# Designed miniproteins, single chains, continued (5), part 91

Each design is a single chain, and the fold is of that chain. pLDDT is the mean over its residues in the fold that is shown.

## One batch from the design tools (miniprotein)

Design m19163
Fold by ESMFold2-Fast:
Structure m19163 (fold): chain A 97 residues (1-97)
Amino acid sequence: MEAARRAGQREIEIAVEGMRRFGEEMRWIEENKDDPEVQEKIEKEKEEAGEFLKKVFNLDEVSESQKFSAYIGRRFADAYDAAAAEAAAEAARRAAA
């Protein structure tokens, strides 16, 4: 029971770090939203997210709002994965000591 509680606490810590990284990325995008290169990259990634959504849910069309939601979801997932990978690397270093 104690071990399960500690595992849950660690998952919360990873989720909080993922949210922090996601917030930093969203802030960077907002600060650079008027940059044409940033706009082109975001539009490309939104289109890719929309095509992925069409394949996964067998949809003929997706709205711009659905493409944007898929893009945001992907950005959050990537931030969480990065936080989890760093936590795993730190745990491995601690175990080696």
Scores: mean pLDDT 77

Design m19164
Fold by ESMFold2-Fast:
Structure m19164 (fold): chain A 64 residues (1-64)
Amino acid sequence: MGALKDQLLAAIKAGDYKTANKIYRQIMANSDPADRVALQQTMSDEVTKKGKEAAAKHKARQEK
């Protein structure tokens, strides 16, 4: 799992969501339910972090 999980996080950070989605599906097919929940949380944290950064940048531009 470690190698696939690292590849998934790297793809998300790079913005390659097609590759991230493909890797995610492979992990979900081969993981125990507990590992799936942990992975979903890690992915949500990374995506949320990037979304917050993008939103903050956009808001700063709008408010001048």
Scores: mean pLDDT 70

Design m19165
Fold by ESMFold2-Fast:
Parts: sequence; C-alpha cells; structure tokens
Structure m19165 (fold): chain A 84 residues (1-84)
Amino acid sequence: AEELLEEAKKLLESDDPEKQVEAGHLGARAAELSEDKELAEEAARVGIEGAKKALESDDLKIIQKAIGAALRAIGEAFRKGVKL
C-alpha cells in the first residue's frame, strides 16, 4: 500500500494526462488496500488530485478515465471515513 502511494505521488508530478489518470487509480488502490487510516486518507486525496488534473485534458478518452479514477478514489475515501 505504501509503495503504491509513493508511486502515485511520483505520477502526480507528471504533466502527462495518462500518468495523472494512473496516479488517480494507484492512489485509490493504495487507499483500498491500506489498513492504516492516515495512509488511506492521504492515498485517497492523491487519487482525487490525479483525477482532477487529468480532467483538465482536452481528450475525451482521458476525461472518461479520469471520471472513473475520481469515483473510485472518492468511494474509498468515504469507505475509510475520510471527510472531503
């Protein structure tokens, strides 16, 4: 889970929308797999930020993937009791 969060943070630093979508999904997965509430909260927030950046893309395919990543990250945040 921690390794997935660190990878998501690295991808979040990219200006590539596909890597930003990947950051969204990796952040959501790190939150899902984490038994640590603080790590799960940070991972969900990273996932949301990745999806948010990707939503600024002019590519409808990227936007569609970013919406999926955002829904997944938000779902995990709610499941882990993170207040957004």
Scores: mean pLDDT 79

Design m19166
Fold by ESMFold2-Fast:
Structure m19166 (fold): chain A 89 residues (1-89)
Amino acid sequence: ALAELRAAEREIAERHGEELTRLAEEHPEADPVEAMRLILERFRDDRELLEHFRRRLQLQLEQAGENNPEAVALLRELLALVEEALAAL
């Protein structure tokens, strides 16, 4: 449910928000794929954070629809990276 995702986002922001903000500030020119690779490298062992990203990307992919193939392709690539990181745990 949406409330459960918001609760998870709050927990993640409390635990990792400062580090995530720092990564974004250190790499302002990074494209979304490169940004995700940086996050996955930093938080490789954090199953909870990776599962949260997977859920968010799945929801965004469902909402993107057929009318935005570039967004769908990007979301699928990001989801594949997160799934690969989770499989390595």
Scores: mean pLDDT 75

Design m19167
Fold by ESMFold2-Fast:
Structure m19167 (fold): chain A 101 residues (1-101)
Amino acid sequence: MEEIEKKKKEIREKIKQLLDSAYGVALLFADLQGNEEKKAEVERLYAEAKRKIDSTDNIKEQIEILKEFVERLYELGVIPHAIYEDFLKQLEEIEKEVEKI
């Protein structure tokens, strides 16, 4: 039981780190494109995803919110395909950790 709570905290930290990483990459690529509208949309999407994640204790819901955020960044064209694939792989690894608890 104590070990499960520790794993949940580690998973939540990984979700937060991946959210922040995706946001940082998206801002960088929006800036490189010189597109103020895309930058504003990235900031808006991050604020929305962060509020949704903060509003729930359900790890599976937090993962789904993060998936939607990453997908929307890819659709917006502010993350390259290789980075998008890497984020999806990291999300899959987090999902596998959830299956262990």
Scores: mean pLDDT 85

Design m19168
Fold by ESMFold2-Fast:
Structure m19168 (fold): chain A 63 residues (1-63)
Amino acid sequence: KEKEEKINFLKEQYQDLLDTIDQRIAELKKSTSPEAQEEIERLRKAKDNLETVYQKQIEALKK
């Protein structure tokens, strides 16, 4: 039961972080500066890294 609650909590936190990053990317897209474009690229890579990290955490909890 506690493992299931922890897995659900991690999934919710992960989704919330993805939504936050997506909102930040949308805000940066309003700017045409090179700095904004670099930040968008970093945030997209951060999303990919988050997916990898949280998948590993979920698998470790199920193991």
Scores: mean pLDDT 80

Design m19169
Fold by ESMFold2-Fast:
Structure m19169 (fold): chain A 66 residues (1-66)
Amino acid sequence: GPPVSPDQLRDLLRDFANELLDQGIPLDLVSQAVGDIAEEARRRRLSRSQLRRLARERKEELLKQV
């Protein structure tokens, strides 16, 4: 599919960050994960489905640390 728009990326990362913060993940880890996902999405021109998969996998990894 086409690469995510900046608005789609922002909205997905906002929801991702809010969910992790609500689960007690520290802000520094959430901020780093958001930055890493945004950078990968831009470099690889990820589609919406690819971005959702990446975010889901990163969320699962971070939740295992709590």
Scores: mean pLDDT 87

Design m19170
Fold by ESMFold2-Fast:
Structure m19170 (fold): chain A 94 residues (1-94)
Amino acid sequence: MPIPVMSQQQALQQSTDSYQSSNDVYQQMIDNGSDQSTIDHVQVIMDVNQYMVNFLQGKISLSQVIDQMNKLKKQFPQDSSFIDGVKKYMIMMS
């Protein structure tokens, strides 16, 4: 009983912290004049973390998260392995 609740709370905290850190990096990349490819990679990390936070907070369904990640993977195929890893993790948590 306590393990599932603790796991979800820990995952939410880690995802929130990761999102904040990724957002700070994203702003630095824009401010530093980094190329669009680098900015796009950081944006993928931010979008994935935001989808995770929204799902863990009950704001979106698992099917909506998977749909959003599939669209993101189609837009950024270079990050497909990372996105697929997060999708598997989200399915396991549901």
Scores: mean pLDDT 72

Design m19171
Fold by ESMFold2-Fast:
Order: structure tokens, then sequence, then C-alpha cells
Structure m19171 (fold): chain A 92 residues (1-92)
């Protein structure tokens, strides 16, 4: 994937997960996914590897969970989201 294609796919993926989180009333997951989207796009623009993107998204998720205490359903959704973002990054 080109950087432009990866950014487009991450944007579309993020919109899908945000919509699912909103429909389920997972407000904290919505906020966290929005933060992760911004960071993932920035890291792709900066030519960061899939491993660096994974590490940074995990760091953001851990810090957010420490402060806000996500539910199990929110954690599962966020973990799935991170996995899918990293799959896109690996295709660059």
Amino acid sequence: LSKEEAIEKITELSEKYIKEAEEKGLERAVELIKKMREKAIKLVEENKSADEILDELIRIAVEFNRKHKLSEEEIELVQEYISEVVKIAKEM
C-alpha cells in the first residue's frame, strides 16, 4: 500500500469502529479510537513501521485505560481496532 492508500483505509476503518462503538453506547471507546486514528495517521505520514505504530497505539490505550477505566467490551473493541490498523500498516 502507498501511504495515501493506508491513510484512507485507516480513516474508513476508524469510522466503522467509531460507528459501532457509538451504536453500542461505548463513549470511552469512541474517544480512544478517535485519538488512535489521529496518531496512526501521523505515524504513517512519518514513515513509522507497523511495529512502531503498534507500540504507540498500545501505549495510548494503556494510558487511557489507567485514567478512564474501560469496560471489557470497550477493551475488546479497541484491541480489534488496533489489530486491524496494524494489518493495514504491515501492507505498506
Scores: mean pLDDT 88

Design m19172
Fold by ESMFold2-Fast:
Structure m19172 (fold): chain A 57 residues (1-57)
Amino acid sequence: DAARQAIQDLIDRGRAAGVPPSYDELVDAGVAAGATRQQADDIIRDLGRQRQQQELS
């Protein structure tokens, strides 16, 4: 999914730069890649859950 990849890439770039992207920037990246705002929100939430599970496991 192009939207998921765009959001993930923005997160990875922010982490590497030491400046995390805002929620609005993540939504805008998903929408620019062809997602709806709702789809972008769902992707952001899913990525956040996956990260939390990795930190807890």
Scores: mean pLDDT 76

Design m19173
Fold by ESMFold2-Fast:
Structure m19173 (fold): chain A 82 residues (1-82)
Amino acid sequence: MEKALQESKELEKAIKDGDTEKAKKYIEEIRSLLPDLDREGLERLLEELGKNLDIAIKKGDKETVKALEELMREVTRRLAAL
């Protein structure tokens, strides 16, 4: 859990810095951690990703927005399957 939240915080920094490639890297690292998360972990991660999505939208980073929407959809599907 802590690792996924830490990666999400690093993602926030990358988005604020306008580093799209670094943001995509952290998104893929977070995706790789999803199988190890329980319901509480997935819910907390979804909240943090929602904050990152808002920042990416304000920055106009369309590639990061799309990648975040895809990741958040996967998290939501995993929560629905629990």
Scores: mean pLDDT 85

Design m19174
Fold by ESMFold2-Fast:
Structure m19174 (fold): chain A 95 residues (1-95)
Amino acid sequence: SKEELLKEFEKLAGDIVLGVRFNMPKEKILELIDKLYETAVKLVPSLEDDVREAKKRIEEIVEKLYNGEITPEEAAREVQRILDELYKKIKEKLK
């Protein structure tokens, strides 16, 4: 169950980064972010505040991307950084 949730998190994280980079519709990216949040909170409930903050930061980047304030490449890089930081915290908590 925890291993399956971790794999789902990894898949959703990758799908979000690719979606941001390759012009996926905003609504679909936001749906993936919501699924990532639900998956991460189920996997590591003690990190709910960290997951919520990561979600907020990623949603702000997505808004900037769709407003033309940031490039897809810049948005993908920043989203990847946030997700990598969150993944490290999740992995540490699962030890």
Scores: mean pLDDT 90

Design m19175
Fold by ESMFold2-Fast:
Structure m19175 (fold): chain A 89 residues (1-89)
Amino acid sequence: GTPTREQRREAVRLAARELGVSEEELAKEIKRVSINRYGPWVEKIPDKEVAEGASTEDIVEAVARLGVEKGLSVDEIDRVVDRVREILG
């Protein structure tokens, strides 16, 4: 089914912890992904609100991008992505 806001919040918390970043840093990256996918109108929405409404694929892309920026291995990124997908259903 469609993920709930609570499931998205939990996925963001878990991913931020496993990446070693703040929830705010991950929300900023989710917003960057959303701007690239949906357009510049997203810039006016608060980072937290974008993250709480983001699709599974937007969250996964943000996790992967931020993982690469922080120097995580492909295997480490894949583990975080798999756990995010499990939470979001």
Scores: mean pLDDT 87

Design m19176
Fold by ESMFold2-Fast:
Structure m19176 (fold): chain A 71 residues (1-71)
Amino acid sequence: MSKEEAKKTLESGIKAAEEGNPTAAGAAAQELRDAGAISEEDARKAIDAAHKGNSKEAAEYLRKAQEKLGL
């Protein structure tokens, strides 16, 4: 996954979480993890939050991953 693709996937996942779609946010985090674009820890936290239906926490973990990447 390119840096540009990772940025787009992160932004899409954050937006989905903010719109109350934790399933889409979790899918974005899993895609980023499978591609090695974000840390396994940040991806797991976002996925776990999404599985619990916690859109706010899913968005927060994806934002932290985005900040760590400088995106």
Scores: mean pLDDT 83

Design m19177
Fold by ESMFold2-Fast:
Structure m19177 (fold): chain A 98 residues (1-98)
Amino acid sequence: SLEELKEKLLELAEEVALAPSLEEQRRVIEKHLTITEEKDGVWKGFLEENSEVEVEVEREGGKTRVTVTAKTPENIIIEVEVETEDGLIVSVKVKIEK
């Protein structure tokens, strides 16, 4: 379901944003996604069959921003953004387009 996919994207984004190292960040992404492409800090793959997902991570100092975008077979786009600062979640944003 769309709601179930949204919750999975939120879980992925939060776990990536809270990862204490680049190695653990990669491990979390590999745990949630069947990765098809990895380039320049962006991971592409599938969370569920036929839903494309892209994960982008930006890290600077004590701040991390993770953007997870999914496109369903029905062309619904879900975008989740999670920001952390000093290991705490400070912002969560969700957008859904039909």
Scores: mean pLDDT 82

Design m19178
Fold by ESMFold2-Fast:
Structure m19178 (fold): chain A 87 residues (1-87)
Amino acid sequence: DEKKALEIAAEIASEGIAKAAPDVVTAEEVLAGWRGELVLPEEVYEKVKEAVEKALPEILEKAVKAVKENVSKEVAEKIEEGAEYIK
């Protein structure tokens, strides 16, 4: 359940990050990086960080919504709490 929630959130976030920085990274590269399958150059990480900061509200909203529809209410609530804490 928690593992499925994290996988869904990772996919949604990877797509959001790629959309925010399309000339820097693809959704597949971001997802591979999160899984430890790809090491991105430091310069790319800095650009991704800036793009994420700008797109973070949209990414979090989509990720939370998608996870909420696919996991238990208890897991969805914990993810929402985590998103509020990051603010």
Scores: mean pLDDT 65

Design m19179
Fold by ESMFold2-Fast:
Structure m19179 (fold): chain A 52 residues (1-52)
Amino acid sequence: GPVYRLDLPLGTPGYRVFVELKRQGYRFTPEELARLLAHPDLPAEVRAEILA
């Protein structure tokens, strides 16, 4: 899958891209999920959808 940097604050609009990717059939690796979930400004609703 694509490699992307999660080292910058993205805000809610930026995080929606990850939800959309998952809905389109993109499969996150455990490492990608760990990085995304560790991001300090990750919205709770996005976290729930990524983990679903």
Scores: mean pLDDT 66

Design m19180
Fold by ESMFold2-Fast:
Structure m19180 (fold): chain A 87 residues (1-87)
Amino acid sequence: SPAEEAPDEKIIETLIEEGLVLGIIKNPENVTIEELKEVLEKLKKLLEEEIAKAKAAGEVLPESGIEGAKLALERAEKVLKELEKKA
């Protein structure tokens, strides 16, 4: 699965890219663990909001896509906790 196969570096790169899109990360060369945590929390909230909006609109989201997104966020949280321990 993507959550098990993705190396820690790729997960961090994805969080940086998402953080740049969200405007949380402004300098990809000087990213802090606190910024990465803020990105992760924002992505969790956006996923919850998208699921709620789709339900309200009567839209059918693919369950596999939702499950994959949840697993990816859980993996990212685990990676950030390990980085925080080492810092």
Scores: mean pLDDT 76

Design m19181
Fold by ESMFold2-Fast:
Structure m19181 (fold): chain A 99 residues (1-99)
Amino acid sequence: MEEERKLVERIEELVRRLREERTEELERELRELLYEYFLKMVEKADASELREQVEEELRKLLLEEGISEEEAEEILKSSQEERARVLAELAMRGIRRLI
């Protein structure tokens, strides 16, 4: 969707800015945009035939980041908001490693 594309462009711009100047303000703004993006993705995935595949990929990502299988299952069964929040936090960790 147009909104998703605009959100991705804003995220990419903030990542570039963080590489030049790392501030808490930019990190907060990026985290908020990532949350909005992942919330839309999770809502779309839950409404799709691909829900189980998306849940399996999320489980793999959680395990790779050192989250236990028990915690991963709790996250996968949680609300869309909680899953989006966790995805945003994982994305922030990945971005921090790249910059």
Scores: mean pLDDT 77

Design m19182
Fold by ESMFold2-Fast:
Structure m19182 (fold): chain A 61 residues (1-61)
Amino acid sequence: LSPLQELVQRWVAHAHTFKLSEAQREALLAQLSRILSPAQLAALRRGLEENLSPEEVVALL
């Protein structure tokens, strides 16, 4: 996995573990928008909404 994919995998795992609110998820997605493409950001948002595993979300990137 690329360093970016590893970072995203850890972030998704964190979001699932701590049951982040919608506002908290949007704040973290905004931070990641600085390094992810719009397509990757959309895939990440969708994966979180569908409660996909970190590995499944990385596969969407």
Scores: mean pLDDT 74

Design m19183
Fold by ESMFold2-Fast:
Parts: structure tokens; sequence; C-alpha cells
Structure m19183 (fold): chain A 62 residues (1-62)
């Protein structure tokens, strides 16, 4: 049960990461139309990870 729940949480986190990365990449593509799709997705994933780290740090500083 717990192992299955942990796997489902990981799958959910991956889906959220992919969805947010796609959203950011789409917005970046409108601003930087000359960037390649791979560059847009790489930057989108980096920006999402950076924001998540900032949120995590802020929550720890309460």
Amino acid sequence: SEAKEAQEIQNQQQLVLDLQTRSIASRLGRIYPQWSRSDLYRKGRDLFNQRMQEVSQRLQEK
C-alpha cells in the first residue's frame, strides 16, 4: 500500500513537472521565437525547478 502510494505520488509529481515545463516553454516560445524546442523545454524545466526550490526555502524560513 505505502509503496504503491509513493509510486503514485512520484507519477503525479512527474506529470505536474511535465505540464508546468510545457506551459513555461510555450510562453518562452512566444517571447523567443528563434529558440529551438529543446532549448525552450530545457529552460522551462530549469525555471520550474528554480521556482520550486525558492518556494521550499521560503517555507523552511518561517
Scores: mean pLDDT 77

Design m19184
Fold by ESMFold2-Fast:
Structure m19184 (fold): chain A 95 residues (1-95)
Amino acid sequence: MPEPKEKVTDEMIEEAREEVLREYEKRLGRAAIRDAEEELLRRRRENPEYKATREELIEELVRLAERINQENIELLERGVEAAIARSRERLEEER
């Protein structure tokens, strides 16, 4: 159980993001992975002593991206439904 935890840098987060994009882009989508990267960058800015291994960063990115992707799908579905409903209401009222 060697845990060579290093101070997290922007470059480490960017490398982890590229690896997650390579493996998971088709499943999770690029937007969700990029939003997960922004969340990790924010965490690093809030905690300058934030330490993690590269593997921990990759796993955290995947977990964040999975959650964000689920939220994005739900928001898109609700947005499309709301847009259709509003268009139908205006068409039925016409005036």
Scores: mean pLDDT 77

Design m19185
Fold by ESMFold2-Fast:
Order: C-alpha cells, then structure tokens, then sequence
Structure m19185 (fold): chain A 78 residues (1-78)
C-alpha cells in the first residue's frame, strides 16, 4: 500500500520533470498534480492512514518546489 503511493508519486514526478524539461508550459500540469496530492493526503488522513497522508504531503511539497524552479527559469527566459 505505501509502496504503491510512493511508486505513483515517483512516476508522477518523473513524467512531470520530463515534460517541464521539454515544455515549461507544463507548469499548469504540475499545479494540478500538487492539488491532487494535497486532496489525496486529506483523504488518506480521513481514512486514518496517517503514514500515507504524510507521504502524499511530502510528494506535494516536492512537486511544488519543482514548479517554483520551472517558473523561475521561465521568468529568466523572458
């Protein structure tokens, strides 16, 4: 169960990283992914899966940090 969540978050990060390297307009996709992970963490917490909720929260923070870097790079290009 925890491994499935970790795998999902890791794969999501990989695909988003790849897309952002090729096209910085993927920032919108990253924002959506962060929101989805935040909602997922809340859902897991409601179910009493505090560990899963923590993992999802960490994934959301990592993706948000990635989004920040992409936005900074896009601004430098302008």
Amino acid sequence: MVRELEQRALELMKTLRERMERDVSAVSDVRRAVEELRQLSRELERRGDTLGAEVARQAARMLDELRRRVEEEAERKR
Scores: mean pLDDT 72

Design m19186
Fold by ESMFold2-Fast:
Structure m19186 (fold): chain A 82 residues (1-82)
Amino acid sequence: SHIDQAAEAARAGDGQAAGSHLNEAVGAEGAAAISGGILGGLNTGDLEEAAKNGVEAAKSVGVEISEEQARALAEGAAAANG
């Protein structure tokens, strides 16, 4: 699935590919919501909080992702912005 591909890209440190796969899976608004949730959590310096924010943001657009996938996305987002 595109979400699994986004998580794999994030684990590899490829934030652009991760964002592209998220956009394919949930659309631009969904991808922005998930990214915003993760970035909000990352501002606290806590990857667990970022991952949980990502899961909740995904639910807001009707998508379920695992905490493992959200954590991989959070790690990728941290690499892309740090």
Scores: mean pLDDT 74

Design m19187
Fold by ESMFold2-Fast:
Structure m19187 (fold): chain A 75 residues (1-75)
Amino acid sequence: MLFRSLAVMMRDAAERNKDDPKLAADYLAMAAMFYNLSGDYEEALRLAQKALELDPNNRNAQLALKSAQRGLKLK
């Protein structure tokens, strides 16, 4: 529950900073990390991919993407 709430806060911060791509990517990467911690892997994958579109060198987004892909074991 807590991690999902934190993810929503970070996603909202990204929306408020949408005109600053690097900062928005940082917030989206943090949101993806919190969604991974809450087990919401599909949402984590989506936000990590969006963060990498804004900043391909965002290491947190790269880590969140890999974590979401492993959690998703889409079966």
Scores: mean pLDDT 83

Design m19188
Fold by ESMFold2-Fast:
Structure m19188 (fold): chain A 83 residues (1-83)
Amino acid sequence: MRAHITATGLTREQAEELAAEAKKLGPVKVTIINGRTLHITGELTPEQALRLAKRAAEAGGSAVAVVDGKTFYYENGKLVGEF
């Protein structure tokens, strides 16, 4: 597993749209929790994973992406931390 994205603050519609986009990019498993939290795990390039996380944070307020052992934290579509 190379990429893992968790996004919060989404509407159900936003979560489902982002889930559909992720599935078009590659083999991913998507889980929607309580209609507002989106969890994506699978084979994505770093660029694809970070683009999805940024867009999710623009929609719902927060997203975290873990790619190649690095953690990227987005708030309101802005990168606010890299660990």
Scores: mean pLDDT 82

Design m19189
Fold by ESMFold2-Fast:
Structure m19189 (fold): chain A 88 residues (1-88)
Amino acid sequence: MSEEEILEIVKKGALEILEEYEELYPELKEEIEKVKKEIEKAKTVEEIMEILKKFTEKLMKKLNFPQEVQEAVLEHLEQLTKKLLELS
């Protein structure tokens, strides 16, 4: 796959995840819409993953997720980022 194809697949996946978050947390719809716009403007897989990581961290802190859950989710995102960059 080309880098452009990988970027478009990652953008689509990221937007689908954010759509699920809007359904689960309607009170965060405005914040999620802003993040969606940032994802759409992103030019690299790294940029998309950084946007998702920052948003997810903010979301977990706002919702008072347990520290162990926050750490596990962030570690998973870092592993996913590394894997996606290896495919590019």
Scores: mean pLDDT 77

Design m19190
Fold by ESMFold2-Fast:
Structure m19190 (fold): chain A 72 residues (1-72)
Amino acid sequence: GAAEGAAKGAEEGAKKGDSVEAAKLAYEGTIRGGGNDDAANFAGAGAAVGASKGDPELAKRLAELGARHGES
């Protein structure tokens, strides 16, 4: 669902070393997974933080957490 889409997009973008791309792909993944706009925005923010640290696994985890938080 939304969290899985967010995680996948975040990890892919973070592996490219680009925080903007990580946020964009996490946002798009969240929406494709059925998430709402708030979930997608929180997922993008989490992805950007992880990508800025050069850590694709952290980007994935933070994007997934953000997507779940935004759906609350």
Scores: mean pLDDT 83

Design m19191
Fold by ESMFold2-Fast:
Structure m19191 (fold): chain A 71 residues (1-71)
Amino acid sequence: SAAVRAGLQAATEAVIRHAETLPVEKAVEELRKAKKELEEALKTVPAEYQPAVQEALKRLEEKIKELEEKL
C-alpha cells in the first residue's frame, strides 16, 4: 500500500496547489469536489487502502477549513 499512499499524497498535494492558484471561493468548491470523490472511493476500496484515502481526506478537510476562514 506504500505506492497507493504515495500516489494519493502526490495527487492530493497537486489538487491543493492547483486550487491555491484560483480565487478562494473557487478553490473551496474544487477541493470540496475532490473530497466528495475520495469519500465515494472510501466506500469501494479494500480495507488495506482505506488509511491512505482517509489521510488524503484529512489533508483536504484541513485545507478547505483554512481557505473558508478567508471567505
Scores: mean pLDDT 83

Design m19192
Fold by ESMFold2-Fast:
Structure m19192 (fold): chain A 63 residues (1-63)
Amino acid sequence: ATLDDYEFVMPADAPPPTTPEGAAWADRVGAHLEQARKSYEAGNDEAALAHLRAAGFTPVPRP
């Protein structure tokens, strides 16, 4: 399935950005989103979906 077939729900629970845990979470999420973008641009939607899931996004099929 392509990324355009999905809606992505953002993670509802994230550590505060002012904590070390929040900073580490933001770095980790950012790295996964960057890899998702690169995978999508390379035509690898499966790898892009895996990185979006690792970033905490939930893919929901569009109606």
Scores: mean pLDDT 72

Design m19193
Fold by ESMFold2-Fast:
Structure m19193 (fold): chain A 65 residues (1-65)
Amino acid sequence: GEKAAKLAEEEMLKAGASKGFAEAAARSAYNGDATGAGTGVHIALSAAGQPELGAEKAREIAELV
């Protein structure tokens, strides 16, 4: 839902992802695609050097979808 979408966008933007990439992950979360949203967040945070945090945030988003 909306809360998952907002969390996905915020975490990806914090990790330095582009606005377009963050919005795509947020749209996946909004539409109930936990895998799409979680994958985007995990990739962005892993690229920022935080793979463990990426996994945790992906799980939080999946629980909110």
Scores: mean pLDDT 80

Design m19194
Fold by ESMFold2-Fast:
Structure m19194 (fold): chain A 79 residues (1-79)
Amino acid sequence: MKKFELTAPTGKKVVVELPTPVEEFLEKLYELLGVKLDKSSPIVEKLKAFLDKDNDGLVSEEELREVAEGLNIEVKELE
């Protein structure tokens, strides 16, 4: 599995391993952005659809990079 370091505009960082479950990735994303969202929120539903385009329940590198670009999050591949 590949590891990625995600850096928010605030300077906060988290590390994720891909592929990862969408729910696990969303928890890391909320931590990274410092936002607590209700799981029933329409925004959470839209984020799930955006991250899980192939409907396999997993986040791929391509899906991660696309959402990161939309949220101004920097992505760095770790060895």
Scores: mean pLDDT 72

Design m19195
Fold by ESMFold2-Fast:
Structure m19195 (fold): chain A 67 residues (1-67)
Amino acid sequence: MPSLEERLRALQERLGELLRDPSLRERTEAIVREVERLAQEMKAAGVPLEEILAAVAERLEELLAAL
């Protein structure tokens, strides 16, 4: 099973590719903003960093799969 670190690395590489595509850039930036908002809300709620990172990875995977 891929580790959280491996999942985050794969997501970073894919985001870099999507941001270089002019047709997908705006949609990719909207996805990043939504996930940043989720992370900020979880941090404000006192959720541990490891759980925030796992939730961010899962949400990014869901949103990017829909792209």
Scores: mean pLDDT 83

Design m19196
Fold by ESMFold2-Fast:
Structure m19196 (fold): chain A 68 residues (1-68)
Amino acid sequence: MAERMKQSGKSNLDLSESAVETSRELGVRYSRDSYLNNEAMAKAYPDSADFLREISDRNRELGRKLEE
């Protein structure tokens, strides 16, 4: 599961950027929902949680570089 997401890096990065942008907007309204989702996700997929965090971090750095 997680490995396949890494291999689809380019398309997943594009999806992650959209998700981050949407999450940012929704976050203002669903700030608590994000916390609950993080807890549920970590419990359901502990092995994948670290990998998903790595992709998210990498996507964030890419966006930061592009904006600079």
Scores: mean pLDDT 53

Design m19197
Fold by ESMFold2-Fast:
Structure m19197 (fold): chain A 95 residues (1-95)
Amino acid sequence: MELTLEEAEQLLLKIRNEMVDLIEKKYTDPEEREKAIADVNRITAETLRRVRELHARGEPITFERLKEIMREVLKKHGKEDLIPLFDEAFEKVRK
């Protein structure tokens, strides 16, 4: 399924919001929670930039491609510990 740029941006923001909600529920330490939310915001901003670059290049943005890009950004920044939360958020948004 091919997404418009607006649909891809909206989907990414929904994933970000769901990840933040999951962090707020699962993290009891305020410092760890704040750090995890900051990491999610940073990963989301970089993923959004990459999505805009692909669109400017005329490359199709699919739901699966968006997932791949965000996973690549998480791995690049050594945030593989957030992948389970990302996968949970992505599956919730897919419904």
Scores: mean pLDDT 83

Design m19198
Fold by ESMFold2-Fast:
Structure m19198 (fold): chain A 70 residues (1-70)
Amino acid sequence: GAEELAEQIVKYYDKNGDGTLSRDEVIDALVNLGHSEEEAQRLVDKYSKAPTMSYEEAVKVLVEAIEELA
């Protein structure tokens, strides 16, 4: 489902394996899913305005983004 897909995407972008993603990496993932850069920034801002996101926060953003496209 959406959660499993979101977890796979987060693992792909977490190149350092540190359990965090940059804000820019999460935005890039959302754009690659079919969102505009403006929509991606809005979705990320809903969860965090920090320059990095935790694995759990990134998964939540991606799940919402996937569900909005369904």
Scores: mean pLDDT 79

